Designed miniproteins, single chains, continued (5). Designs and how they scored, part 49

Each design is a single chain, and the fold is of that chain. pLDDT is the mean over its residues in the fold that is shown.

## One batch from the design tools (miniprotein)

Design m17678
Fold by ESMFold2-Fast:
Structure m17678 (fold): chain A 91 residues (1-91)
Amino acid sequence: SPEVELIEEQERRIREGEEAAREGRYEEALRIYEEVVEELRRFEEEIEELIEKAKAEGRVEKFVYGLGHRRFEEVRRRAEEGLERARELLE
């Protein structure tokens, strides 16, 4: 599913950012975290637009809030926490 594919890609990118930060490459880590946060934000907006469109057409979208949704929130949290930490270290 598009949600799973996005989450798997962002999980991979977060790992790269965390590795960069661990090696002291804070500017690279910052860039990766910023990109992940933005991509997750855009995906969330796209989902919200699809929900609103379905409601306007009298359709009920079924929300699947399973492991995939929990993974999405976890990746966002990791990205936001990493972003804040990298910014503090770079000044």
Scores: mean pLDDT 77

Design m17679
Fold by ESMFold2-Fast:
Structure m17679 (fold): chain A 85 residues (1-85)
Amino acid sequence: MEGARKVAEALAKITGASEEEKKEIEELIARAAELYEESERTGDEELYKEAARLSIEALELALKVATEEAKPAIKYMLEEAEKVL
């Protein structure tokens, strides 16, 4: 679903992570987006689930370093990603 990719992309904008942590999160988001595109092309449910797992990992990293203002949005995104699994 395009929504899951948008959730991953939005995460990069609302996180209060350090530059190194933001780069790690962005790399996980980029990989998740690639897997989402591949799953949509092939219909492979395992690729879709792997994309969700990477999104969850990125969200967990962001939540640890997020500002108080960003935490509610990140928690919401995490719940959405977990529904895919």
Scores: mean pLDDT 70

Design m17680
Fold by ESMFold2-Fast:
Structure m17680 (fold): chain A 90 residues (1-90)
Amino acid sequence: SGLEAFVEELERRVEEAERRIRELVEAGDFEAAERVREEALRLLEEARKLVERQLPPESEEYKRLMELLEEYERRLEELFERLRREVEAR
């Protein structure tokens, strides 16, 4: 379905961003890692706007997708902050 394809693409993009953030932080390029994080968060914001436009707020699909978007945003923020602390502690 269109929603399944949307979710799969979104998850793929978030996983790619997480991998790239890890690689850049490990290389000491925090500025580039921060740009990747910001771009991924922007993607999630646009996805949220799309969900709000296309689905009724009362639908179960709307609630599930909004929860998923919040989870992805949290994952990206927590990953970046954790990796920053780990490198700073070295």
Scores: mean pLDDT 83

Design m17681
Fold by ESMFold2-Fast:
Structure m17681 (fold): chain A 67 residues (1-67)
Amino acid sequence: GPVVADLAAILAAARASGAPASALRLSSDYVRRHFPDVADEILARFAEYFAPDGGSGLLEGLVRRYG
Protein backbone atom coordinates (compact mmCIF):
# COMPACT_ATOMS: atom_id res chain seq x y z
CA GLY A 1 0.00 0.00 0.00
CA PRO A 2 1.05 3.67 -0.25
CA VAL A 3 2.18 3.84 3.41
CA VAL A 4 4.53 0.84 2.92
CA ALA A 5 5.80 2.30 -0.37
CA ASP A 6 6.49 5.72 1.21
CA LEU A 7 8.23 4.21 4.27
CA ALA A 8 10.21 1.85 2.02
CA ALA A 9 11.34 4.82 -0.11
CA ILE A 10 12.43 6.77 3.00
CA LEU A 11 14.37 3.79 4.41
CA ALA A 12 15.95 3.04 1.01
CA ALA A 13 17.04 6.69 0.65
CA ALA A 14 18.52 6.65 4.18
CA ARG A 15 20.37 3.40 3.42
CA ALA A 16 21.68 4.77 0.08
CA SER A 17 22.99 7.90 1.88
CA GLY A 18 25.23 5.65 4.04
CA ALA A 19 23.48 6.55 7.29
CA PRO A 20 24.13 3.91 10.00
CA ALA A 21 21.10 1.77 10.89
CA SER A 22 21.76 2.32 14.62
CA ALA A 23 21.29 6.10 14.19
CA LEU A 24 18.05 5.64 12.21
CA ARG A 25 16.30 3.02 14.37
CA LEU A 26 12.66 3.25 15.35
CA SER A 27 10.86 1.19 17.98
CA SER A 28 9.15 -1.84 16.42
CA ASP A 29 6.24 -0.98 18.74
CA TYR A 30 5.91 2.37 16.91
CA VAL A 31 5.44 0.52 13.59
CA ARG A 32 2.85 -1.85 15.09
CA ARG A 33 0.96 1.09 16.62
CA HIS A 34 0.92 3.43 13.60
CA PHE A 35 0.99 0.92 10.69
CA PRO A 36 -0.83 -2.14 12.12
CA ASP A 37 -2.07 -3.55 8.79
CA VAL A 38 1.45 -3.59 7.27
CA ALA A 39 3.70 -3.83 10.36
CA ASP A 40 4.88 -7.40 9.65
CA GLU A 41 5.88 -6.48 6.07
CA ILE A 42 7.76 -3.34 7.18
CA LEU A 43 9.53 -5.10 10.08
CA ALA A 44 10.50 -8.11 7.93
CA ARG A 45 11.94 -5.98 5.10
CA PHE A 46 13.63 -3.30 7.25
CA ALA A 47 14.34 -5.12 10.55
CA GLU A 48 17.85 -3.58 10.79
CA TYR A 49 16.28 -0.09 11.16
CA PHE A 50 13.98 -1.08 14.06
CA ALA A 51 14.78 -1.70 17.74
CA PRO A 52 12.44 -3.75 19.98
CA ASP A 53 12.98 -1.53 23.06
CA GLY A 54 12.98 1.90 21.48
CA GLY A 55 15.28 3.70 19.07
CA SER A 56 16.36 6.93 17.47
CA GLY A 57 13.75 9.65 16.95
CA LEU A 58 15.37 10.63 13.65
CA LEU A 59 13.60 8.01 11.53
CA GLU A 60 10.38 8.54 13.55
CA GLY A 61 10.51 12.20 12.48
CA LEU A 62 10.89 11.21 8.82
CA VAL A 63 7.99 8.73 9.04
CA ARG A 64 5.78 11.40 10.68
CA ARG A 65 6.54 13.82 7.82
CA TYR A 66 5.61 11.26 5.12
CA GLY A 67 3.02 9.12 7.00
Scores: mean pLDDT 61

Design m17682
Fold by ESMFold2-Fast:
Structure m17682 (fold): chain A 66 residues (1-66)
Amino acid sequence: MAAEKKEKERKEKIEFISEVNLLIVEFRKEGKYEEAEKLSNILLTDQATEEAKKKVEEIKKEYKES
């Protein structure tokens, strides 16, 4: 049971990193290099923390409304 909980956390972290990497590619294709750079920096400094997830969601909202 303890191993299952850690596996779930690991999968969530991998999925978050994968999602952010896909957004970086999307932003670069759209010419939004500054936003792509911000997402890349989040992955390098904050990993999959609650703060990092909040920053990514804020950038996503800006992207969808632009």
Scores: mean pLDDT 71

Design m17683
Fold by ESMFold2-Fast:
Structure m17683 (fold): chain A 74 residues (1-74)
Amino acid sequence: SAQDLLERLGELAAQLPEEEVQRLAAEGQKRADAVHAEARANNWSQEEVNARLTEVYEELVRRAEEAVREEKAK
């Protein structure tokens, strides 16, 4: 669920430097804004918007997990 993804992002953010957290947050917002802009242009349903936003959150989780692995390897 989206709640589970947000909880996971919060857990990962706690393991990252503040600068990295801000970078990931900015990238996530940019991607979410792009989804909403595309949805508006193409008259997507709320279901389609939710599916695309879920993909964005899943990508952010993957990137955050990679960043945590890299941070632990330093």
Scores: mean pLDDT 82

Design m17684
Fold by ESMFold2-Fast:
Structure m17684 (fold): chain A 80 residues (1-80)
Amino acid sequence: TSEGRVRSVNKDGKLEIETEHGDSPRLRETVERIALSLRHQHEKAPDVDGVVEIVLEQDEDGRISITRLEGGYLPPAPPL
């Protein structure tokens, strides 16, 4: 299994995002998508201070799941 992580800190209107995805291209794409979603949420509500931490796991079949979620993050809706 491979682990990915996204951590964001929004304070005083400033957003800092850290990402980890190991060697998995699919996990990298998922982590980058989450980071983009967090940036869009910050643009809508820049004055809301907070910390979000998301941990993801990719299994041997390539399935990605969120294993830990801390903070007020709402994942983007899946495409229809």
Scores: mean pLDDT 74

Design m17685
Fold by ESMFold2-Fast:
Structure m17685 (fold): chain A 97 residues (1-97)
Amino acid sequence: SLERILREAEAFFLGMGLANALVDGDYEKALELAKQIAELDTPETRRAVAAGIYAGAQLAKNAGKDKQAETLFEVADRVERGEDILKAVQEAAEKLK
């Protein structure tokens, strides 16, 4: 349905926003986005979020931000596996400090 497509698009862009916040060191924004993502927790939205984070990780890698990119690929994989997004983001923030 159109509503499903729009929800998956929203989830994807939240994932990209999360990746950008982590790359920028804006950990407060990253945690807030992780909370919003947790409210959308379905298998379809989890895949869309992971895809968004993965896209952000690729952009970070292309910009030479290898540590950020590696951490984001790990977060994307954890989200796709259905792990707690808030915990994954908290641990990513600690690695990037």
Scores: mean pLDDT 88

Design m17686
Fold by ESMFold2-Fast:
Structure m17686 (fold): chain A 100 residues (1-100)
Amino acid sequence: SMDELVARLEAGVATLIAMLEEEAKTADAERQAAIAVVKEALRSGLARIKEAAKTDPEVARRLAELLGEFALRGFSVTSAAEAQALVDEFARRAAELEAA
């Protein structure tokens, strides 16, 4: 169900943010800056999926798949600039899904 998808995403995003916050404690300054960008993008992406879930379950599912793809890529970025480029790509692709 959509409520079960949203609940799983909320739990998953919270877990990913906790993992990133733990990594940030021992990361260098560039990776800490990247983590800050990725954490905010995960929160914003989740909010975007929750809004879509209210009106279009199909768009919400596609956004959830996209957020999962970008979350995995977020663990490999080493600078704020790389993280921002990743976030910009996510925002563009998410907007395309929402416009369909």
Scores: mean pLDDT 88

Design m17687
Fold by ESMFold2-Fast:
Structure m17687 (fold): chain A 70 residues (1-70)
Amino acid sequence: SEIDKLNQEIAELGLKIDRGEATPEDLERFRELTLEHVKLVAEKNNDPEFGKRMEAEAERLVARWEERLK
């Protein structure tokens, strides 16, 4: 499924981040995939408010990782 493919790519990028091997491009891709995953989950649950909350949370998490790498 699309969600399974996104989870796989997110997991692979997450491992790169954990190893300190992530490039700025990897972080941007991680953000894009994480937001897309949240959208697909929200659509399947037919809950746009849940989707908005999870998008905000995903953006906060990615921003925290970007700040950590500065």
Scores: mean pLDDT 74

Design m17688
Fold by ESMFold2-Fast:
Structure m17688 (fold): chain A 87 residues (1-87)
Amino acid sequence: EMEELKEKIEKLKEEIKRLVEELEKTSDPAKREELTERIIELQIEGSRLLAELVKNDPNATEEERENAENLDEKLAAQLAELAAAKA
């Protein structure tokens, strides 16, 4: 069901947000690397689910798509900044 896809996307967004917060609070290099990899993995999954939502639901609202994309882009930017700081 499309409703199940939307629920999965929302759960992934919440999980990513939680992990990003944990990453910002963490100074341990090994833990930071683990959290970063987990966040990337969830972002890939979220993008995949979003693509499936748009593909399978022609009635998906533009607001719902934009909200999901905006969260993903914001988190991607934060991860890019973190990666640059690590380098």
Scores: mean pLDDT 71

Design m17689
Fold by ESMFold2-Fast:
Structure m17689 (fold): chain A 73 residues (1-73)
Amino acid sequence: MLLPGVSEEPPQEEVDLAQAKEPQVQAIAEYLRANPEAAKKFGEELEKLREQEFATPFDAVLAAFEIGKEIAA
């Protein structure tokens, strides 16, 4: 309920994930640039993600993206 309930994540099999995420990543980046406190929190969360072990690098990227979405929402 606190997260956007919109599923705008096509599978990697349908589209290139870099292209699919690019507009959303830019929107998050713009929000963070306008909100320095949110940018600080996002940076801290990304640093914590670096310490976590994921099955694949892709899983780590998805986790970072979800954190960005939550902070920007």
Scores: mean pLDDT 64

Design m17690
Fold by ESMFold2-Fast:
Structure m17690 (fold): chain A 86 residues (1-86)
Amino acid sequence: LKEEVREAQLRAIAAKIVASLASTVLGDPELVELANRAIEAVDKAQKALEDGNFEEARKYIEEALRLIDETIAKVNEKQAEVDAKL
């Protein structure tokens, strides 16, 4: 579980880097907001783990992974939208 939290944290950081770069190029702050929500979910998972609440920690990890996937999907959708406008 600790290893899963760390893995989710690394993935959330990677998603934020991707979203920040895409947001800078495309001018869409929503991409960064989604990535920030993923990081918040990881932080909540870490706190739940510290409190010994393993069930809550797993729920927050699952939420973080979902938000990471949504961030990447949103970046891809935004790129496709820009391509369609061109």
Scores: mean pLDDT 72

Design m17691
Fold by ESMFold2-Fast:
Structure m17691 (fold): chain A 108 residues (1-108)
Amino acid sequence: AEKYAKEAEEGAKKAAESKTQEEAAEEAGKAGEGAAKAALEGGSDGEGSAGAGASAGGAYAGAYISGTGKGAAKEAAEGAERTAHSAGGEEGKKAAKKAAEGAKKAAE
């Protein structure tokens, strides 16, 4: 759990440091994937909330750099969905969906 949360935080920082919209979106996607993995591994509301927050942070960082929050949120959501699909569990899918929704809300 902690490892994936840290990966999500690092992804958000890289998105903020990105020079292009494309790089920011890619790093936001990685942050979303890390957040979804953290939520899945924890299997709890606490981990799900942390995952949603990390994804929202990534989306925000991307939006700030690129001026296109929807792009960053889309990549973060897709990263979360990839993790949910590989997990196969209903709780894992719920956690990943919550992370994706958090990213989309942050971009609005």
Scores: mean pLDDT 55

Design m17692
Fold by ESMFold2-Fast:
Structure m17692 (fold): chain A 87 residues (1-87)
Amino acid sequence: GELEKRIASLEKMIAEDPEDWLTQEDLAEAYKDAKDFEKASETYERLVKLTEDDASQKQWALSRLAKMYADAGDEETAKKYAQLSAE
C-alpha cells in the first residue's frame, strides 16, 4: 500500500544518510501509523541517540518519543520521557 511505499522510501533515505534526524522522525511516525509500535520506538530511540550532543535537539527528540508512547496508549512511559525532555 501507500504507507508501505513511504516506509521503503524513508528506509532507503536513512541508509544513504543515517544522521538525518528529520527523516528518522518521518520514518518513526510512518511506523506508528502502520501500528508497528516496536519499529516506531526503535526509530525514535535512534533519533534520541543522534541528538545526544545537543541538549535542545535531545529534549525535542525525547518529547517526540513521549508523544509516540502516549499515542500508543502507554501513558506511564510517555510521562517518563516527557519528564526527561524537560531536564
Scores: mean pLDDT 81

Design m17693
Fold by ESMFold2-Fast:
Structure m17693 (fold): chain A 64 residues (1-64)
Amino acid sequence: GTYRITMVSSPAINLTDGTVLPVGTTFTATSVRIDESTGMASAVGADGAVYLFDASGIEVEDLS
């Protein structure tokens, strides 16, 4: 599927190179995974990188 992810109150971290997507950033992901035990989420961006973020600080829209 395709997802639009918006960083509302928390940044995302690119796990490949450590770059930060700041609050207010929107990006497209091909997959989203939420860890219910930690409240952390990860997504595979359209660029192929894995992003880590706080599940409570984002909005997700399914575009598929």
Scores: mean pLDDT 82

Design m17694
Fold by ESMFold2-Fast:
Structure m17694 (fold): chain A 117 residues (1-117)
Amino acid sequence: MKEKRSTAEKILSELVNLFPNNKTLQEAAKLFKQGKYGPAAERLADLYRNSTSASEKEAAAIGLLAIGYVKPSALLLPLHKVPTLPVVIAKLPEKIDSLDLSDETKENIKKLLNYKP
């Protein structure tokens, strides 16, 4: 449990550093640290729907994957807002290389994609 939260927090922190002016990512990371996984996931679903940047949409999808790894039920509202979310997550391996993420974070994302709850 502690390792899942630590892994997700590292991913979210690196996404915030990659997009330092994105207030929605900052708020989602803050909510996650407070244990408010549902509200954090909802912020990322809103970012995915409203962003015109492909890289910001990819960051939102990665953040949603990380939150779902800690608490799958937190994705219920995101799935309602973005019913294509499972397809988007399945395509993340093709998109991860377009983001300037550390090799450690890319490996962690791959681990999350292969995780069976």
Scores: mean pLDDT 78

Design m17695
Fold by ESMFold2-Fast:
Structure m17695 (fold): chain A 92 residues (1-92)
Amino acid sequence: NDDGMEEEVKALIDSIKALAAELKAKLDPAQQKELDALTQQTIELIKDIYEGIKEVLEDPSKSSEFLEEIQKKMPEMDELNQRWQQLRALAA
């Protein structure tokens, strides 16, 4: 059911926005701008992955191509994760 996947993705995005709002309250204005940019980049990456998952669910033969795309996106995921860890440390 496509609706179920859309609800889960929306819930994940809402959770990320909630975390960002909590961190933002503890950061200076320059760090808040970086957090806003990081939040947007993270949400866009999640949406891109979700679209790939939808394509695989409609055509399972695309699974190999999707996995290759995920592997190519791993460096970006690592960079985003490192930036989140740095901002969390500053907010602590």
Scores: mean pLDDT 82

Design m17696
Fold by ESMFold2-Fast:
Structure m17696 (fold): chain A 73 residues (1-73)
Amino acid sequence: SAEEAVEEARRIAEEMEKLGFDPGLVGLTRGIAAAAERALKSPNPEVQQRAVELARDGIESARKAIEEKKKKL
């Protein structure tokens, strides 16, 4: 669901912080999750759909960053 995608993005941001990622990158990932959550509260269904896409894009970007970090560990 849309809420699950937002929650996953937040959990990924939390994992990034625990792994010692750059604070700016962690903040960006959390910002994407927060923006998506706010958009889901919009009365406009098109905005709600874009919120789901934004959360999914954020998850994908964060997963790539985590993999790159693991290569350096």
Scores: mean pLDDT 77

Design m17697
Fold by ESMFold2-Fast:
Order: structure tokens, then sequence, then C-alpha cells
Structure m17697 (fold): chain A 93 residues (1-93)
């Protein structure tokens, strides 16, 4: 499972600054609509978001939407996902 988290982080390093806003909006939508049904998908999304936050690439206006989208993941049935979601959420504070 952690390999998907690392893949998400790696993908964040390869995406252009112009693509970040559109990608983040799509991730927020996917998280809000619960379409990331596989653990691997949620781990990759968390890795991607964590790396983008650490690189300072998250638009300020989207931070609150990301926080709201991540809250359900802090209660995820997979404890690894729940812990990572809490960690990513803390980075947005």
Amino acid sequence: LMKYYEAGKKFAEEISDEEVEELVKKLIEALKNNVLVEDEQRLAALGLLEQLIKQGKIPEELKEEIKEALKPLTEDENPVIAELAKRVLALLE
C-alpha cells in the first residue's frame, strides 16, 4: 500500500505548476464524492496532496476545501490512511 502513497508523492514532483490547480480541484471532487473506492487510490491521493502542500503549490483559496475533503479520510477504515490523512490535514494548519 505505501508504494501508492510514494507514487503519489513522485507524481506531484513531475506535475507542472499550471496543472496543479486543476488536479487539486479534481482530487477535492473525487474525495467529496467518495469515488476513490480502493485503498491504493486514497493513498496515492494523500501522497500527492502531502507533497504539493510541502512544495507550497496548493492555492490558498483551495486549502479550506481540501481540509473539508480530508476530514472523512481521518476516520477511514484503513488505519494507515486515517493516520496519513490526519498528518496531511495538520500540514494545512
Scores: mean pLDDT 82

Design m17698
Fold by ESMFold2-Fast:
Structure m17698 (fold): chain A 61 residues (1-61)
Amino acid sequence: SKEIEVGKRVADALKKAADKYEQEGNTELAKRARDSAEVAQKNYEKREKELKTLIEKLKQL
């Protein structure tokens, strides 16, 4: 749970940084932050699915 929460916060922070860089005209940094946010989001979504599967298996023990 904490790993997913941290991943979500990192993705949100990167999206916020991308918006700020875009407003400042730093298109390169904005794109980099946006790409990093998408990777972070994909990673925590994958981890959430894996954890859900593990929790279901643990409940059946």
Scores: mean pLDDT 81

Design m17699
Fold by ESMFold2-Fast:
Structure m17699 (fold): chain A 114 residues (1-114)
Amino acid sequence: SLQEKRDELFAAFREAYRRMRAHIAAGDVDGVIATLRELAQRAKELLPPDDRETARALFDGVYHLLREARRRLSPEAAQRVLDEAYQIFVDLAKELGMEELAKEIKERYEKLKA
């Protein structure tokens, strides 16, 4: 059902968030990026085409994690994570036909760089 897919996606998000936090603590940039790619793939599989609210909530969670990465990683490592996350989630938004989400991703990414 729609609710079961949403529950599965949020469970995947919680697991990905825990894994990414561990990778950030270890300075493992490649691990963070790999986990972001896995999360985007799960979102592509589980998000209904019209569920913009769940997509926005997912991105809000990722945004908070990117803020933590910027705070805890070296500037160079944090920039690599931010750049890769931007590409991953802009591509996801495009594949889902969510142009407004792509704009929100761009705006929030620019704020993280400032």
Scores: mean pLDDT 82

Design m17700
Fold by ESMFold2-Fast:
Structure m17700 (fold): chain A 91 residues (1-91)
Amino acid sequence: ERVEVDNTPASLLTKEFMERMREIAERLLRGEISEEEAKEELAKLLEELIAKNSENKSVVATLEGMKANLGETLERLVRLLEEEKRLLEQA
């Protein structure tokens, strides 16, 4: 299922992008920001990435899909954060 070799720029899914999304999810999970504020910050981040990758239609389509489903995107980020925390406690 997962594509090992991405047919989109690797820079899109870089550690920096993932860390920024994670920080939003962490702040939401801690109750430091509301779900609405988290969605707004996520939308801003996605818009910045769309602008930086505007020449790559596949990347733009992926980012637009995430922006269209902010609630689901946040839910996935929170689940990834919880999963990572669980794995780190096992290590």
Scores: mean pLDDT 70

Design m17701
Fold by ESMFold2-Fast:
Structure m17701 (fold): chain A 66 residues (1-66)
Amino acid sequence: MVEEIVEKGRKRAEEAAKAGDLPAITAVTLQTARDLMDAGVPLDEASRIAAEIYREAVKLLEERKA
């Protein structure tokens, strides 16, 4: 299900953010977009969802560095 892919991607991105690993956040975000597209989600929607996950994870990473 699309919802499960989003939840998994969000959790993995949060874990990477907590570890301070920006490359891992990027990798997880790209993989989530790929998994969404493989599940039949259009590129524009998959990109939007992945961008949201990325922004949330990067914000968490930045808050921990501040």
Scores: mean pLDDT 82

Design m17702
Fold by ESMFold2-Fast:
Structure m17702 (fold): chain A 88 residues (1-88)
Amino acid sequence: MEEAVERLKEALEKAAQEAIDEVSGLTPEQREIAKKVANEKLELAKAQAESMAETDPELLRRMVEEHLDEIVEALKQSIIDEAKKAAS
């Protein structure tokens, strides 16, 4: 179980960094907003992963095995969308 949680956390951290890189064309102020949004969403996602590991470890294991790419993409897109709204 701990292995699945750590794998998910590592994937989420990488996705957050990639999302920030996607907004590299923004002004310094917009980039700082993107970093803040990324950090907030990342911390929330990590907390939810840890909560799921305690509440339903089998569901977490299945999500990591079967849906990791979808989870990662959802976080990345959420960060990009929020950063774009802040830029507009």
Scores: mean pLDDT 78

Design m17703
Fold by ESMFold2-Fast:
Structure m17703 (fold): chain A 89 residues (1-89)
Amino acid sequence: MKEEEEKIIELIEKAAARLSDLPADVIRKQAQQVLDAFKQLEERARTEAKLPEEEVKKFVAEARELLEKQVEQLQQQLKKFDEEEAAKK
């Protein structure tokens, strides 16, 4: 349990560090939405820790998969935004 919790926290911290350093307002708004979703999933995982261990492990695994998916989607959007900005100049 502790190792899985530490991995989720690390993913959230990495996402926050990378996304929070973004200068563009549009990207910042999207980053805030993703960070809020990560925080909600972490809080749910901690709440679910009161449930049977098997259910908690399944929930944590699903939450991590969803977090990674959302980070990938945001990274793709950031890349497109950067390419569009480069194309304008």
Scores: mean pLDDT 60

Design m17704
Fold by ESMFold2-Fast:
Structure m17704 (fold): chain A 84 residues (1-84)
Amino acid sequence: DPRFEKAYKVLKEAAKKAGIKFLEKFINSDKPTAEFYFFVTLTNALLDEGYSWEEIFKKYFGITDPEKIELVKKALVEAGALAP
């Protein structure tokens, strides 16, 4: 899916700049990984159930830094992989 490929590329560059180590397993290849597709799919499903971005990232992905949460959110939304 071209939108997921765009989201993966944007997130990979943003994570590299911000030093987000937890994403190394998700972004360690030239193409979107199964782990990245799981990350996006789970996040979308939890948003549909009424969870906030902050709750999802803290509880399921261990990201507690608001700036890192916002960076990941913007990358996924801008690429069209997730709804605003």
Scores: mean pLDDT 68

Design m17705
Fold by ESMFold2-Fast:
Structure m17705 (fold): chain A 72 residues (1-72)
Amino acid sequence: SHAELRATLAEGRALFAEGTEEALRRAALLYGVVIGLLHIKRALGLMTPEDERLLAEAERNLAAVRARLPPA
């Protein structure tokens, strides 16, 4: 549900705010899950405007996390 996706994004934002490398890696994983689920929904032709907004938020947040992680 949208509520579950929003809750996952909120957990990711809390981990991002914590700012440790472990928390940032966990935030990246959560955002990756949201992005993956929404790509599946898009492939099924079921995307709503709300889903597109949530996908854009997850992608922006993942990019922000990646910018703060050290190179591999």
Scores: mean pLDDT 86

Design m17706
Fold by ESMFold2-Fast:
Formats: C-alpha cells, sequence, structure tokens
Structure m17706 (fold): chain A 88 residues (1-88)
C-alpha cells in the first residue's frame, strides 16, 4: 500500500530528525508515540475502520508538525525547508 509505505518513510525521516535535534528523553517519547500510531494505522486499515484510520492519521500529522517545529527551533524558513525535503 503506497499510503502506508509513504507514511512510514516520512516518519522514519522524522525519527532521525528527532534523534538529531531533541533531548534523549523527548526522542524516546516521540518515537514511542509514532510507532504506536503507525501500528494502529495499519490495524485500522486491515479492519476497514475508517473512523479510527482518520483519527490516527490526524494524530500522526500533529506529531509530524511538532517534530518539524522542534527540529527547526521554530524558524519558519527552516520549517519550510524541512517540510519540502520530507514531503518531496
Amino acid sequence: DQEIQNAEEVFNDLKELAKKYLEPEKQEEYLKRIEKLLEERKEAIENNDRDKLLEVTLELQDILDEIIKEASGGDLEKMIKLRNEIFS
């Protein structure tokens, strides 16, 4: 599934960014949250649970935005660059 594959690659890139820019305890927290949501997303797809799939997708998007903001130090220009690199 292209959507599952694409999401996993994006989140792997963000996990690497989190490891580079965040403190170790914050890294562990974000990695656990991302891994749990990816597993829940896969399970929702397998179970055809569209409501759960939407909820998980929105939570993952929020986490992505949080990590990009943290990795960029809130710098708008760096945020735009990171988003373009991750999503292009």
Scores: mean pLDDT 73

Design m17707
Fold by ESMFold2-Fast:
Structure m17707 (fold): chain A 110 residues (1-110)
Amino acid sequence: SKEQKLRRLLILLEATFTVAAMNLYVLSRDPSLSPEQRETYRELADELLEIVNESSEKVKNGEDLIDVIKFVLKKMEEVIKRLKEAGLDTLAKTLEKVKKEAEEELKKLE
């Protein structure tokens, strides 16, 4: 039951990053944006998927689910800062909300 709730929480975080990455890939192909802005969005999308891949590898290697979730939440804080620096305030606020909800849920499971 607790393990199932932790796995669902991790899936929510990974899904959030994957959806954000897909949106950034779409923006990276928008011909109305500058080449520099498109490249920034592509690089951010790649980094989001790298974090998802690393979290999945940690789970596969038998790392503690609470530690893996904490790793993703720390990376989410770094990503939020970079999204704000890139002018993607709406996406940053969406991730901030998910991060807060995930942190509160994690506290209930500790």
Scores: mean pLDDT 90

Design m17708
Fold by ESMFold2-Fast:
Structure m17708 (fold): chain A 110 residues (1-110)
Amino acid sequence: SMVENVEELIKELEEFRENTLNLSLEEARRQAILLHASIMALFMGAMLKAKDIGDKESYEKVSEIQLKISDLFNKVLNSTDLEEQQQLVGEIVELMKEFLKLVKEIEKKE
């Protein structure tokens, strides 16, 4: 289920957020790159599902959240401050929770 995959990534992001200050900058950036790739794959899947069922509103909302999350990951990768990275990951978590609500709505229509 896409819902289960999103819930798993939210858990991984929360674990990354909690552990950020215990990481080197290199380790934090490596985790951010891998998490960003996994998240973008789920966003692509959700956008394709919304398009296939003709749900333009959900497609546009998912696309908007995807752009915000990508911007935040770029800020994480460009940061040299682990505390700033931790705060930015927290913001990504909140956007992922909004994405989870949209995925649940899309799957109910499928």
Scores: mean pLDDT 89

Design m17709
Fold by ESMFold2-Fast:
Structure m17709 (fold): chain A 89 residues (1-89)
Amino acid sequence: MIDEAIEHVDKAIEAVKSGNRLEAIEHVLEARGIFIELKKTTDYKEEVDKAIELLNKAIDAIRSGNYDEAIEYLKQAKEILEKIKERLS
């Protein structure tokens, strides 16, 4: 789940950089769905909640055409998941 969520965040960042707004939103929504599912089974619920909030901010930024801000929110959400993954390893 965590690796799949990170992959969708990476694909969302790439879509934002390519100007593909619809594809970017689709990947953020896929990542968000996985984050919500992960929250049900993880001990790191507060960290996952922060990551979900960042994904919601990224969607709003993409919709507003603020792509640089969207990329920063997506990177922050990814960093939270990478830190959780390191703690599980």
Scores: mean pLDDT 85

Design m17710
Fold by ESMFold2-Fast:
Structure m17710 (fold): chain A 87 residues (1-87)
Amino acid sequence: GIEPGAKVTLLVDDQELEGTIVSVEEGSTLTRVTIQLPDRTVVFVHPSHGIGTRIVDGQTYTGGVLETLDENGNVVDKQGALLTAPA
């Protein structure tokens, strides 16, 4: 499931990235999943209700927006992304 310590796969701009969940912040409208990649911290943001999904190579992914953070925790980039986590 989506929980701290879980490994996840992100699909972003035809790249496959693997990371580990650091934290999950569930809001009433948006859920924010903080993920540690080998070189940076990112936040995957998706709607808490009406979650969009996409199937890629038979695997179901959650659609959302990936926010890339700088070393000070500021958002420096935003792009569409797909997330899958262990069941």
Scores: mean pLDDT 79

